# Designed miniproteins, single chains, continued (5): the designs that were tried, part 69

Each design is a single chain, and the fold is of that chain. pLDDT is the mean over its residues in the fold that is shown.

## One batch from the design tools (miniprotein)

Design m18390
Fold by ESMFold2-Fast:
Formats: structure tokens, sequence, C-alpha cells
Structure m18390 (fold): chain A 74 residues (1-74)
């Protein structure tokens, strides 16, 4: 649904904001990982906004979960 897509995008955008805020505190290796992940999630958000498909939503939710795990590990 549109509400589910909006919620997934909001979750992903909150993750991107947190990753960006923490970039200066990360090691060079962690920064590379975080920047690659930010780029990936930005593309998935754009796809979800454009297609509004269940497949795009699922991909975005999986990526958001991976990002949350990365944040918890640093």
Amino acid sequence: SDADIAAAIARAEALLAELRARLPELSPEQQKHAEAFIAKVRELIAEARRTRSPEALLRLEVAAHEGEQFLAAI
C-alpha cells in the first residue's frame, strides 16, 4: 500500500541520516562500507517512489534491515 511504501521510505531516510551523522566517527573501511550502503539505499528509495511496487518495497525493507544491523555493530 502507499502507507507501507511511505513507512519504508521514512525508515530508510532515518537510517541514511544516522549513517551520514556518524561518518566522521568511522574508520576509513567503515566509511567506505557506509558510503556504498548510502548510495544503494538512495537508489532503492528512488525505485520505490517511482514504481510503488511490492518488489521495490521488499528490496528497500531488506536494505533498511541490513543498515540497522551495520549501525548496531559500530
Scores: mean pLDDT 86

Design m18391
Fold by ESMFold2-Fast:
Structure m18391 (fold): chain A 71 residues (1-71)
Amino acid sequence: MPASPQTIADEITKLLEEGDNESAKNMAKLVARYAPKDLAQATLQRVLDAAQKLGATDVAQTVQKLLQQLS
């Protein structure tokens, strides 16, 4: 089955909820680097929304920059 943007975003969101911001940033970078563009954009947008809601500003800034690079 192709990887779901929702499933990958949920895994990264779980890391954010656990306070593991470094692992969350690393996963976001791997998604941007290795996932197909459409999947990467959808996944990273969901992660950005979660990071903003949780106040993880460092993760939100990293994800926003990755989304800009994919545009």
Scores: mean pLDDT 81

Design m18392
Fold by ESMFold2-Fast:
Structure m18392 (fold): chain A 95 residues (1-95)
Amino acid sequence: VPTVTLSPTSATVKKGETLTVTANVTASKDAYVVVQLVDKETLKIVAQSDIVKVKPGETVTFTFTITAPEGEYTLIATAFLDGKTSSAEATVTVT
């Protein structure tokens, strides 16, 4: 099962500003990672990265321009390999 961690684990950003997050993936072979920004109330995905292939123990940086309304969001990084998944979460407040 791949594992993933996110840094930072919390962020505050203004609408129209850029959020940068780093994902570190631990897996036995190349895995895939996607990062999604999810509204905490509606559970709707409001932004999503491209799916990126990462090597074991590699760090990948994702950059988002935040167009979502003010509110609280969860940033979810999902690593997947051979039908198995692991996720890490960060909290994002848009002001």
Scores: mean pLDDT 79

Design m18393
Fold by ESMFold2-Fast:
Structure m18393 (fold): chain A 82 residues (1-82)
Amino acid sequence: SVVAVAKGKGGGVGELRASDEGLIGTNTKGEKFNNGKVESVSGDPAAGIGTATARLPGGGTAEYVADEANAKKKGGTLTVST
């Protein structure tokens, strides 16, 4: 199931989807990546509010924080730590 869907910063130039299967994204070039298991979601990152966190293969984390100042653009920041 889909837990959260977020667009890249700037409203639609990339996509991040968090689900029970993990964190799945597409960069601005349309290249797909998979980043581990979703651990938490707060708010609605797809609407530009809240956060999503996933555990990466190998013990790292991925954190998405919606840019609430740009909520209308449905963007945010993705930080990956491995």
Scores: mean pLDDT 52

Design m18394
Fold by ESMFold2-Fast:
Structure m18394 (fold): chain A 83 residues (1-83)
Amino acid sequence: SEEEKEGKELIEELHRLTQELSNLLTTNAPDEEIQKKIDQMKSLIEKAKELIKKLKNEQIKFQLLVEILIAQGEIFLAERKLK
């Protein structure tokens, strides 16, 4: 279905962005770059949460939920370091 394709794309995008944010943190990237990545990820997380309400495929739904939780954890660590 279209929702399943969108779900798989969001899983890949969130996973990639989480890795990119982690790399920015480990390389002590400028605060502005870290904040832009956080803002981008928060936008995708909200889109993913809305899609989850429409998803019928339990496997894709579960994988997307896992990626959301991992992304939220990385954002939490990033926001703490920006203080």
Scores: mean pLDDT 89

Design m18395
Fold by ESMFold2-Fast:
Structure m18395 (fold): chain A 95 residues (1-95)
Amino acid sequence: SKTEELLELLEKAIENLKKAIETKTPKDIGVAMVSLQSAADTARDIFSETGDPRYLEVFDLVNEALEYLQQGKLEEALKKVEEARELVKEILEKE
């Protein structure tokens, strides 16, 4: 499902963001930013198709993570992505 794809994208974003926290290189930060943008786009698309406000909440959390990442607040960004992942896991468990 698109929800399972969203979970995989969030897991990849968490992996990339953890690497960016360790290395602090512009390349790894850029990779994390691109993966977060993909997760945000997917959450927005699911919200547009379903009207389910939980996907809008995921979209908002990922965008907050992107804002923290742009501010160099990588650990705060990670926390927001992990919150988004847990919400998607809860959605999948209740399907």
Scores: mean pLDDT 89

Design m18396
Fold by ESMFold2-Fast:
Structure m18396 (fold): chain A 94 residues (1-94)
Amino acid sequence: MSVLEILEELEKEILEVLKDNPELAKEVKDTFERLKKEVEKLLSQGDKEAALLYIKIAFHEILELVKKKASKEQYEKVKKIIEKSLKRIEEEIS
């Protein structure tokens, strides 16, 4: 699976957790749109290290948004999803 496919799967899973919070879901979706475009650009340039760093920064931003605007249960679910996806991305980039 490509890094972009993992990001698309992750986005879908997070948006399902946040389906009862449409404003937050939109902010997260907008963050993923920017993330996917930048990652695709960096990977096309061979900048794997920069791509991974950008992903980690964006994931931190998403977690902070969810922590501030969602329930503790939703935050814990999103955190677990992100941690699993980050491991898969690190394996795919390497």
Scores: mean pLDDT 86

Design m18397
Fold by ESMFold2-Fast:
Structure m18397 (fold): chain A 88 residues (1-88)
Amino acid sequence: MKIRLVVVSPDPEALQKVREIAKKILKNIKVLEDTPNKLVIEGESDKSLAEIAKEINKEVPLGFVIAPDNTLFLFDKEFVEEGVKLLK
């Protein structure tokens, strides 16, 4: 299954850890965007988006929401309160 991870955080260390975890979980990885505050990765996995979020949350405690197009949004928990209301 093709999936997209979108990560937004002011912490470059959090983005680096997500990048490393994605390499372990996903196959055929493409990095679409890699800025100091945003990472967008596409890949393939046999895991559900909820399972992928759980694996990332073992190392990096981020809020997450799942979009219908197999996009997993990950962001600092302090942004969850507003961010969740703006997503599909």
Scores: mean pLDDT 75

Design m18398
Fold by ESMFold2-Fast:
Structure m18398 (fold): chain A 89 residues (1-89)
Amino acid sequence: MELTEEDIKEIEEWFKESDKDGDGKLDKEEFLEFVKKLLKKYVPTVDLNSKEVDELAEDLFKAADKDGDGKIDWEELLEFLSESTFYKP
C-alpha cells in the first residue's frame, strides 16, 4: 500500500492546518493534532483523546524528527509516512 496523490494532497492539507505558527514545520503539539487527523481517517475506532494516542504521537515525533531540532518539516513527515505502517492494514 502506497500513498496516492489524493492521500498526499489530504495529508498536506492536514499538515498546513496543524502548522499554527506558519513556519512550515510542526512542533510536538501541532504534530499531535496532525496524528489525530491521520488516526481519525485510517483508524476510526481509536479514541483520539486517549493517553495511548498521546504516547504514540510522542514516539512518532521522536522518530520523524531526524535533524533533532524539535520540529518536523514536510520532507521529514513524507519520509516518515513512506516508512510508516500508520495508514497500512
Scores: mean pLDDT 71

Design m18399
Fold by ESMFold2-Fast:
Structure m18399 (fold): chain A 88 residues (1-88)
Amino acid sequence: MYPKTDIEAISKHFNTDLSKYEGKTIVLPLEGLPYEHTLEQIPENSVVISTGVPDGDNTLKKLGYEVVRPDKPPKEVPKTIPGLVYVL
């Protein structure tokens, strides 16, 4: 089971309304972490917060993931997080 996160806190952090994704699995980026190295860890039908790499975004969309581009750049996210995948 993935850990539950605070949807309001994450929405404020990225300046993006994530309330419509409540109950879905969300994948948060780490600064500098490419999506290709985490694809096997991403559950199907997950919401993925974009790192801003167009090729990565296109790959995730082709695999059926919902890709969200945040207002805040991924570089503002902490460089290390114990997990990348949460439940909203």
Scores: mean pLDDT 63

Design m18400
Fold by ESMFold2-Fast:
Structure m18400 (fold): chain A 96 residues (1-96)
Amino acid sequence: KKEEVLKLLEEAIEHFEKAIEYVKKGTNEDIAKAAGYLREGLKHVKEAAELDPSLKPEAEEIGKLGIEALESDDEEALKLLEEIKKKVEEAKKKVE
């Protein structure tokens, strides 16, 4: 299951990177795409925590930040997305 958890966390990081990219582009269509990528990334983090319950605290914190990012303006959303990405990278290092 460790390999499955690592794959989910890697996919989450890729989704959060795409969310950051689309927020930076700044059109209404790009912001909608960013929200989609953010939701998919959050889903992968939740699935990783279901496979590895030791990640539940990190997944809960990342989930809260993700909801906040969805409700924030573009500048605050970028800051929160970068924080989310960093936390997922830290969670991945703990599983490695």
Scores: mean pLDDT 85

Design m18401
Fold by ESMFold2-Fast:
Formats: structure tokens, C-alpha cells, sequence
Structure m18401 (fold): chain A 63 residues (1-63)
């Protein structure tokens, strides 16, 4: 599910695996669990290596 994909993305981020986190966010987007704007915001933070921004954006998408 999209929710599970977002939870996996958060777990990957906590482990420092930014590539896995991005793949899980893309899966959540494909499953309709996040908007394109949310997916882009999370992806931008992940590519910048900004863990705090990525976690905040992920939690916002999960509420």
C-alpha cells in the first residue's frame, strides 16, 4: 500500500539509505498515496541530502 511504502521510505531514511527512500516514495506516488507536489518536495530534500527536510515532508504526506 502507499502508506506502507511511505513507512518504508521513512525507515530507509532513518538507516541513511537515501536511494531506497526515494524508490519507496516513487512507489507511494504510483499507488496514489502522495501528490506530485509532495513527491517532488520529498525527492528534492533527499537529493540535497537534507534528512530533516525529507523527514518533515514525509511525515506531512503521511498525516
Amino acid sequence: SAREALERALAALEAGDYEAAERHVLLAYIQGGVTVEQANAIGRALRAGDREAAVAALREAMK
Scores: mean pLDDT 85

Design m18402
Fold by ESMFold2-Fast:
Structure m18402 (fold): chain A 83 residues (1-83)
Amino acid sequence: SLARMVRLLLTAAVSATLAKRAGLVEEATEILRRTLVEEGLASEAEAEAMSLEELIDLLHAEARRLEPAAEAELRALGQRLRQ
């Protein structure tokens, strides 16, 4: 779940940044729609009806849902790596 949480957050952050700084709103929206469908978070029809902001919000909501499990996994990894 840590790897999934990181993937979702990076996809949202990169897409939001490029849309705002480079004006790549359509490209960011397409990538986010594809990501949500591939991750099983939305159907193709649901994703097509969503705005860029709604797509980002859904990725953030799913990342928050994964947060307790991801935190536990990260703590366990830290314990294994520290001698």
Scores: mean pLDDT 82

Design m18403
Fold by ESMFold2-Fast:
Structure m18403 (fold): chain A 71 residues (1-71)
Amino acid sequence: ELEELRARIAAIEAEIARLAAQLPPEVVEAAVTPIDAEARASAPSIRSRLELARALLAALERALAALREAA
């Protein structure tokens, strides 16, 4: 279970890196800042890491969609 969760986190982190490369750095910073604040406030656990990774991925996907709609 833990190894499977770790693999899922790694896959999500790879997707986050791919999306971040496609976005302006200021947009990435705006998405990352609240997630980093939540991470610093939360107790470190593999589940919280997975939840934070999913939240960041969703935020970056929304940012990309918003940029495309605004164009």
Scores: mean pLDDT 75

Design m18404
Fold by ESMFold2-Fast:
Structure m18404 (fold): chain A 85 residues (1-85)
Amino acid sequence: EEKEEEEKRKRLEELRARADAGEEVEPKIYVDKNSPEDIKEGARKLAELYGKEFEETDDKEKVEEGLENALMLQHRAFQRELAAE
């Protein structure tokens, strides 16, 4: 609901702030090893797109961390494109 949306927004803002602060991130794209094949395939393609490692795991916390790192990487890529233009 409303609280969940606000929490999500705050988390995204913090990830962007960390990316802007120049925090070094070597993101691995984690995916739940029990996920459907299409989800795993999507994660592999995302890892290939950004030249990062892909890893299957049964640790929910690592899956969440991997997603956050991927979001930070996407933000930096977007900022780089704006700077190049």
Scores: mean pLDDT 66

Design m18405
Fold by ESMFold2-Fast:
Structure m18405 (fold): chain A 76 residues (1-76)
Amino acid sequence: SAMEREMEELVEKVAEWVHKNESTELDEEMKELAARAVLLAGELLGLPREVQERLAAGVHSVEAVQRAVQEMAELA
């Protein structure tokens, strides 16, 4: 689907940036891409919008992204 494709592209961009920079903190552009990826993943998993928005708002670091992924897996 178009949502799955967009999510994959966003995940690839963030992963490439993290691999290149080895930083635990995301810059503003990467935070935006990570937040969009989390929103799309939450929508695909059928999570409530409030949960999607809360998880997306928290993705400011690599650890925060990992926590969001784990929480989405538990709630799905």
Scores: mean pLDDT 78

Design m18406
Fold by ESMFold2-Fast:
Structure m18406 (fold): chain A 68 residues (1-68)
Amino acid sequence: GSKAEAITKATKLALSGGKGTLTTSKGEVFELDGSNVAKTIGGALAAMGSGASSVKGEVDGEVYEGSG
């Protein structure tokens, strides 16, 4: 899947009351927490704007990976 797909799926699950992280292939880590919508959206946007070639999202034991 694409980076956008991985970020979107992870972020959507977190905003549904989950917690997790987005990790880029550059080693950037952004926290996702549905109890803090502003921080979660900010982290997702930062991951989308990253020049990294891939992203791994991990939320409540679910894993989403994307590249491009």
Scores: mean pLDDT 86

Design m18407
Fold by ESMFold2-Fast:
Structure m18407 (fold): chain A 52 residues (1-52)
Amino acid sequence: MRTPLERAVERARELLAQPGVTAQDVADELRKEGYSGRVVFEALGEVARERA
């Protein structure tokens, strides 16, 4: 079973692949899905690192 962080990263990638979705939209959606603020922050950081 994947860790909450790995799941959040994968979900963030899916959401950011959609046109018009911002990092704030992704953060809001992950919070609605029950992820903690720390996991949301770390997941967005991982996705940003991959895109750098």
Scores: mean pLDDT 78

Design m18408
Fold by ESMFold2-Fast:
Structure m18408 (fold): chain A 83 residues (1-83)
Amino acid sequence: TRESLKQAARYASAAAIAASQGNGEEAVQYANLGIDYASTSDGPNRDQIIRYLNQAAEAASQGNGEEAVRYALEAIKAIQESL
């Protein structure tokens, strides 16, 4: 739903902020919450949003905060294109 995508965007934003602050574990948790909300959406970009959030979580888990921020922002862009 539209509301699920808005929640996914909020968590993607939280993941980007956490990653930019070096909080990799928190960034992973927020990215995974974003995936949960995106997964309840039937939007055309759903699979792309989930892929970007998975990439953000993976980068954050590997200590690559810069890459995690980039993927989280790409997820937000894909969500905005779906609203």
Scores: mean pLDDT 85

Design m18409
Fold by ESMFold2-Fast:
Structure m18409 (fold): chain A 65 residues (1-65)
Amino acid sequence: SPLEEKLVEIARKYGLSEEEIKKALEIGKKLGPRAAAVYIVEEVYKKQGKEKAEEVRKELLELLS
């Protein structure tokens, strides 16, 4: 779907691996796109810290609005 394509694009831009992107999509299918977005934000936080996590959160909120 166009929403899934945009989630993948954002996750890849912020340095998630293909395995992490796959997990985000699985979460999205089971629990919805907000849950996928939370997972992406948490993974960015672990890898790149708070500032990058806030940047990706903003982009994902704009996508899901």
Scores: mean pLDDT 87

Design m18410
Fold by ESMFold2-Fast:
Structure m18410 (fold): chain A 71 residues (1-71)
Amino acid sequence: SVVLSEEDIKLLSKIGGKADKDKNGYLTREELTAVLGSAAQADRIIKAADIDGDGRISSKEFIALIVRNSS
């Protein structure tokens, strides 16, 4: 299991606002890397959220990850 830092949770909250606007979209490693400025951080977030192992995070999975890791 991947443990998320407080910084990662902050970044998830920032990205979550954008993901919520993309009704049928999902976040790729490349999109997360562009927002976070780090491929390593993007990989950690994807691995933590992507229970399917397909390398993508749906907006629904992303919101669930924020909710689960905020408390």
Scores: mean pLDDT 63

Design m18411
Fold by ESMFold2-Fast:
Structure m18411 (fold): chain A 104 residues (1-104)
Amino acid sequence: DKEREGTIISLEGSLARAKKLYKEGKYEEAAKLAKGTGESAESVKNYKLAGDSYDLAGDSLAKLGKLEEAIEYYRKSAEYYRKAGNLDNAKKSEEKVKELEKKL
């Protein structure tokens, strides 16, 4: 599907923008964009991009001290990485969950 391919390219661009916002310390903007990108990636069944986006949302929320919400997004990231067959990244997201749970 050519339209789905165009959507995926646009979502990859949105994730790149969210990563740039994160590097600039704009964590609230990064979290919002990463969440939206993940939801859109999920809707087009790009599970790797959903995993990448939700992981960045978790990282951004953790920087904001929103630890319970960060855990939710890391769990979503791990789920979508598993659906994508990306078990190494799923494990990394699960390790981030365990580290934040120690702080609660």
Scores: mean pLDDT 90

Design m18412
Fold by ESMFold2-Fast:
Structure m18412 (fold): chain A 86 residues (1-86)
Amino acid sequence: GPPMAPEVAAEALAVFRASVADGASLGAAIGATLRAIGGAAQLQLAGDTEGGVKDARDAARVAREAGAEAGAREGERAAEAIRAAG
């Protein structure tokens, strides 16, 4: 597939850093990051804006359940960006 856009990589790193900063476990932070990447990849590869938004919202939910409120906000911001791009 095409290389990951720098903006997608930056977004994923922001979710990871925010989740870790909020005290989330490494597993929860990784999970949130992978879901954010998955959402962006779905949008890019399939034009699946709706699937991308769902994945980003799931990342926000996982972050919030882990106590990572900043990570949750980054996931919600990613969902908004995906919806705006589609």
Scores: mean pLDDT 66

Design m18413
Fold by ESMFold2-Fast:
Structure m18413 (fold): chain A 85 residues (1-85)
Amino acid sequence: MIEELKKLAEEYIELAKKLGLTTSSLEKRIEAIEKAEKEHGKLELLYETLKAQVELLKMLLAGEPMEVIEEKARELEKEIKEKIK
């Protein structure tokens, strides 16, 4: 799980740089993930959230319409909520 989280974080940083977004907040989130390594359940939520953000950034980079990205964001939010109930 931690190795997969780090890979997703690296992918997010690269995509964010290509889109001109700041990465300082993500660097702090990576530090938080490392600290949360000893907490069960929270890592799963962080993984799913980061994975969803990477998917959305890939769609932005591919030039998908904003309406399509917003629809995908709603789907991903629903899936995450379903997993944490």
Scores: mean pLDDT 70

Design m18414
Fold by ESMFold2-Fast:
Structure m18414 (fold): chain A 77 residues (1-77)
Amino acid sequence: SSSSIAAQLSALDQQTNQQVNNLLSQMNKQVQQAEKDAQSQQELNAKLLKLVGETVKQVGDIVQDYLAKKKAIAAAG
């Protein structure tokens, strides 16, 4: 039913927001760790660039999962 589909979409949005918030929390901790571990500006820049690359990949994974689940819910209606 349309009511069931709306509930599933709402639950998916809530779950995705929670995943994004968890990722941001992890990213903040990794930035702090990089700042502690780096002995030079060049080393810090290298660590931050690697962290950005990993974070972009994780955001991509969350977006792909969200879109796949959203399509599955829409196709079921």
Scores: mean pLDDT 85

Design m18415
Fold by ESMFold2-Fast:
Order: C-alpha cells, then structure tokens, then sequence
Structure m18415 (fold): chain A 88 residues (1-88)
C-alpha cells in the first residue's frame, strides 16, 4: 500500500539521520574527550557505519541497500551502548 511505502520511506530517512548524528557525535568526542583504547574502538565502529552507508548509497539494488543499512544500524546499536557506558 502507498501508506506502507510512505512509512517505510520515513523510517529509512529517520534511520539515516540517526546514523549521521551518531557519527557526528562520536567524531566530536574523539576530538578531545576520548582516550585509548575506547577512542580506537569507537573510530572502528564509526568507520564500519560510514562504509556500510556509503556502499548503500552507491548500490542500485534496493535489497542490498536495505541489508547495508541494517548492518550500519547493528553497529550503531553497539556504539550507542558503548557511549552510554561512558556517560555513567
């Protein structure tokens, strides 16, 4: 249905914004707030998210794009857990 397609499109855009904001937040923290080994671990996770998002944006396959965004979101979940642990 057209409503289902609109909801999925809005969900995808929210996911992309979430991932981009998370990447920007980590890069800000890496500037002067994070120390080793956490700095390297978060840099690795951010790079994995950026690589998956870049591949998704360049892919002509809807199925491949969806898979790559799901992989980026899984990495984002792990990164978010790590960041929350640093706040507590």
Amino acid sequence: SSLEQELEERRRKRQEIYLENLIAGVRFLQRDKLVQPVRSELAHLVQQMEDNMAKARSSKSKSEREKLFREALKVADELDITLKALES
Scores: mean pLDDT 76

Design m18416
Fold by ESMFold2-Fast:
Structure m18416 (fold): chain A 97 residues (1-97)
Amino acid sequence: SEIEELARRAEGLLVGTAALASATGEEVQKLVEKAAEHFRKAYELYKSDPSKAEEAVKLLEEAAKLLREAGKKGTPELQRMAEEAVRALRELAKALR
């Protein structure tokens, strides 16, 4: 499934961003953890009830905002990974619509 592939890519980038964030500082780590939580809630919501796709998209957009904030406060490496994660979340959101 295209949606499953996009979700796996987004999850992988979130895991990578979290690893970099843990080396950067507690504030940045907490932002990435919240983004991962929103992503998980969004994907579970969509899997349980596809009619709630718009609710899932809102959660993915909140995750993207948190990742952008983490990127601004992190290293250039973390900023780059966070930007890739934001792009993956946006592609997933488009596929859910």
Scores: mean pLDDT 87

Design m18417
Fold by ESMFold2-Fast:
Structure m18417 (fold): chain A 91 residues (1-91)
Amino acid sequence: MLSEEEVFEMEVNLAKSMVEAEPAFADPEIRERALKVLEEVREKYKPGMTEEEVEELLREIGREEGLSEEQIELLVGHYRAARAFLEGLGF
């Protein structure tokens, strides 16, 4: 079985793919900021963090990177979708 850190890496990579395919993030500047938020969350992640703690970290970093609240909630939605998909696969 994969480690918690390896599963989180897969979640972030899937969320990045969702951001790249999202029409609301088609603007290169907005997309770059959203991808940077995911990368910073990955760097700050610690094993044992809850889904709620990761979502709050996404919101905090998203605000720091200058994303709107709508863009932040969309990014959180992509993280939730990535998490749910991987949990459905038994990860």
Scores: mean pLDDT 82

Design m18418
Fold by ESMFold2-Fast:
Structure m18418 (fold): chain A 74 residues (1-74)
Amino acid sequence: SMEEKQKKEIEDAKKAAEELAKKLEENGYTSLAQELRKKVEEIEKKYEEGEISFGEYLAEMLRLLSEAQAKLDA
């Protein structure tokens, strides 16, 4: 179902964010890793409380993942 697909996308995005946070810590970007985790928690809370749509949740998560990856690739 669409709901099952959305739940999988959320779980995949959260796992990717945690993996990137760990890589940031391993490369000495501890503060950036903490900020990434905090922003993920904030986005999750907004989605759970119905303040943002699934599309907005996914867009914000993908932006955070892209920004974190860019720092690791620099």
Scores: mean pLDDT 84

Design m18419
Fold by ESMFold2-Fast:
Structure m18419 (fold): chain A 65 residues (1-65)
Amino acid sequence: METAKTLLLIAALEIIKKNGKITGEQLQELLDRLNVPESLAKEILDAVRENGELTEQQLIELLSK
């Protein structure tokens, strides 16, 4: 389980760092590919909907729970 969270964090931060932003589509793709639990996926997607995108700070907080 921690491996999936670690991979999600690394992949999402890499996208944010190199592309400037991560879209909801890109994030949904990562969540699906890494088989992230529905409850965690929902919380992440809710944060994206509220702000239009996730900051790396918010992503770290969600994955560090």
Scores: mean pLDDT 72

Design m18420
Fold by ESMFold2-Fast:
Structure m18420 (fold): chain A 84 residues (1-84)
Amino acid sequence: MEEKEREERKEKLREIYRLAGREEPSDEELEHYIELEEEMLNAKSNEEILKVAEKIEDVTLYTAAALIAIGERIDEELAKRKAE
């Protein structure tokens, strides 16, 4: 179910941000990323795939940087908890 899957994905990202002690990303940012993923899944030609990939590249660089920073923070926090 499309709407339920979108909400579940958004909630996971929000939870990661909370665990990292960072402000949650906007609904617009999350929706944009999810929409690009759906566009890629629905692409029917190489030209269409390339057009979607061009959009995803810009958003992915932004989102990947944010997720890497959050991942590093989570790994640090988990390491501290395991040491305790």
Scores: mean pLDDT 63

Design m18421
Fold by ESMFold2-Fast:
Formats: structure tokens, sequence, C-alpha cells
Structure m18421 (fold): chain A 108 residues (1-108)
């Protein structure tokens, strides 16, 4: 859990920094791809708590991406041609969720 918390906090910071620095669409895609890779690793974990976090994040990100007409699979494979504004909206929603999970894990 501690290692997962640290990775979640680092990704949240990277998303926050990308949004604050008005990063390019390519940079936003790269950070979101890192989020999807973390979710995949958590879902494949032998730790039941980590797997549960991964499944919850996967369900959440799938809904967020679908709302914006994007497939998480297509984003991970670099097949998405989304506007910067849509990527920023997705990044803000993902950031809020990651921060919520990190806060919950810190209170254990």
Amino acid sequence: LQEALERIERLAERIREALENDSSAEELKEVLQEVLRLIQELMESDDLDLRQIGLGLYAFTKEVFAKHGISPEDLLNGKVSASKSKLEEIAREVLLRLEGIAEALRKE
C-alpha cells in the first residue's frame, strides 16, 4: 500500500504540474498513459487491496474517457487525436480521483 500511495501521489503531482504549466496535448496524453499503466499494474497485483484500488480506478477512468468519446485502450496505444481542452478536462477529473484515493490511504 505505501509504495502504491507514493506512486499515486507522484502521478497526481505530475498531472497538477502539467495542468498548471499549460502543457501540450502530447504531454497530457503521456501523463494519462502513465495513469493507465499504473491501473493495469494495480489490477494485476497479488495484493487484494491494490487490486481493488486498480479495479475502482479502471471503472472510473473508463467512464470519464467514454464521456469524452475516448477509449482508454486507444489512448494507451497512441491512437487518440483528442483536443487539448478535452485532455485537460479528463486530466482534472482523474487528478481529483487520485487525490481522493491518496487521502483515504493516508488516513489508514
Scores: mean pLDDT 81

Design m18422
Fold by ESMFold2-Fast:
Structure m18422 (fold): chain A 75 residues (1-75)
Amino acid sequence: SILEQAVSLAPLLYAQGKIDKDILEESLKEQVKKLGKEEYLKLVKKILEEALREGKITKEQYDKVLKLIEDFIAK
């Protein structure tokens, strides 16, 4: 659904500086509860890799956001 797409885009929006870290972390908590850590991490990697291929984010933004999310999920 459109809502599911919008919520899954939170990592991308954060990488682009469009949302703050608090909004990202709340989205991460809810998505991990819904999908589980492993499935959500696969979804995040897919979204960020697609954005990197399309030139929507830099490699540095990709690495920074992915590490932040992996570290958050590992807690």
Scores: mean pLDDT 79

Design m18423
Fold by ESMFold2-Fast:
Structure m18423 (fold): chain A 83 residues (1-83)
Amino acid sequence: DVEEAEKLITKAADDFAARQPENRELVEKLKKLAIEYVKTLNKTERASFTTAIAVRLVAYTLLPPEEAKRELQRDIEALEKKI
């Protein structure tokens, strides 16, 4: 379900931004790209991707902001190439 994936991605991004507000702009960009990408996936791929991105964003909250910024930039670049 695209709607459920969008909701879960939005929650994960918002939770990240609340913990690292300095990276809010980058996580908003990642959120928008992730939502566009899940629309191109089948049901199984969508569930797997949505879980992976939510787990990744939780992991990034544990990093120093500068390291989280580098990880977010790499994820954005990877998604831009797929969309």
Scores: mean pLDDT 87

Design m18424
Fold by ESMFold2-Fast:
Structure m18424 (fold): chain A 87 residues (1-87)
Amino acid sequence: MLLEYAIHAAMATSGTGLGEAEAQAYIDRIYAQDGNEAVAEALREGVRAAHELGAFAAERALAERAGDEEALRRIDEAEREAAELLA
């Protein structure tokens, strides 16, 4: 739960375009598919990725764990948009 809020905060403050609501949806999907152990694993991986690579990597890890192909596409779009803004 605390890690979930940490991921939400990291995503919200990163300016990625994938915010709190989408982070919550990924967590809910993982929980529905694989239960608490999978959620805890994904949250730990997401926090690590957010710390080292930023929120895009954290969101990607969560989406990959959930098997959400459309979320992965949105993350790719957000990464490209951010790269263009920074260029």
Scores: mean pLDDT 58

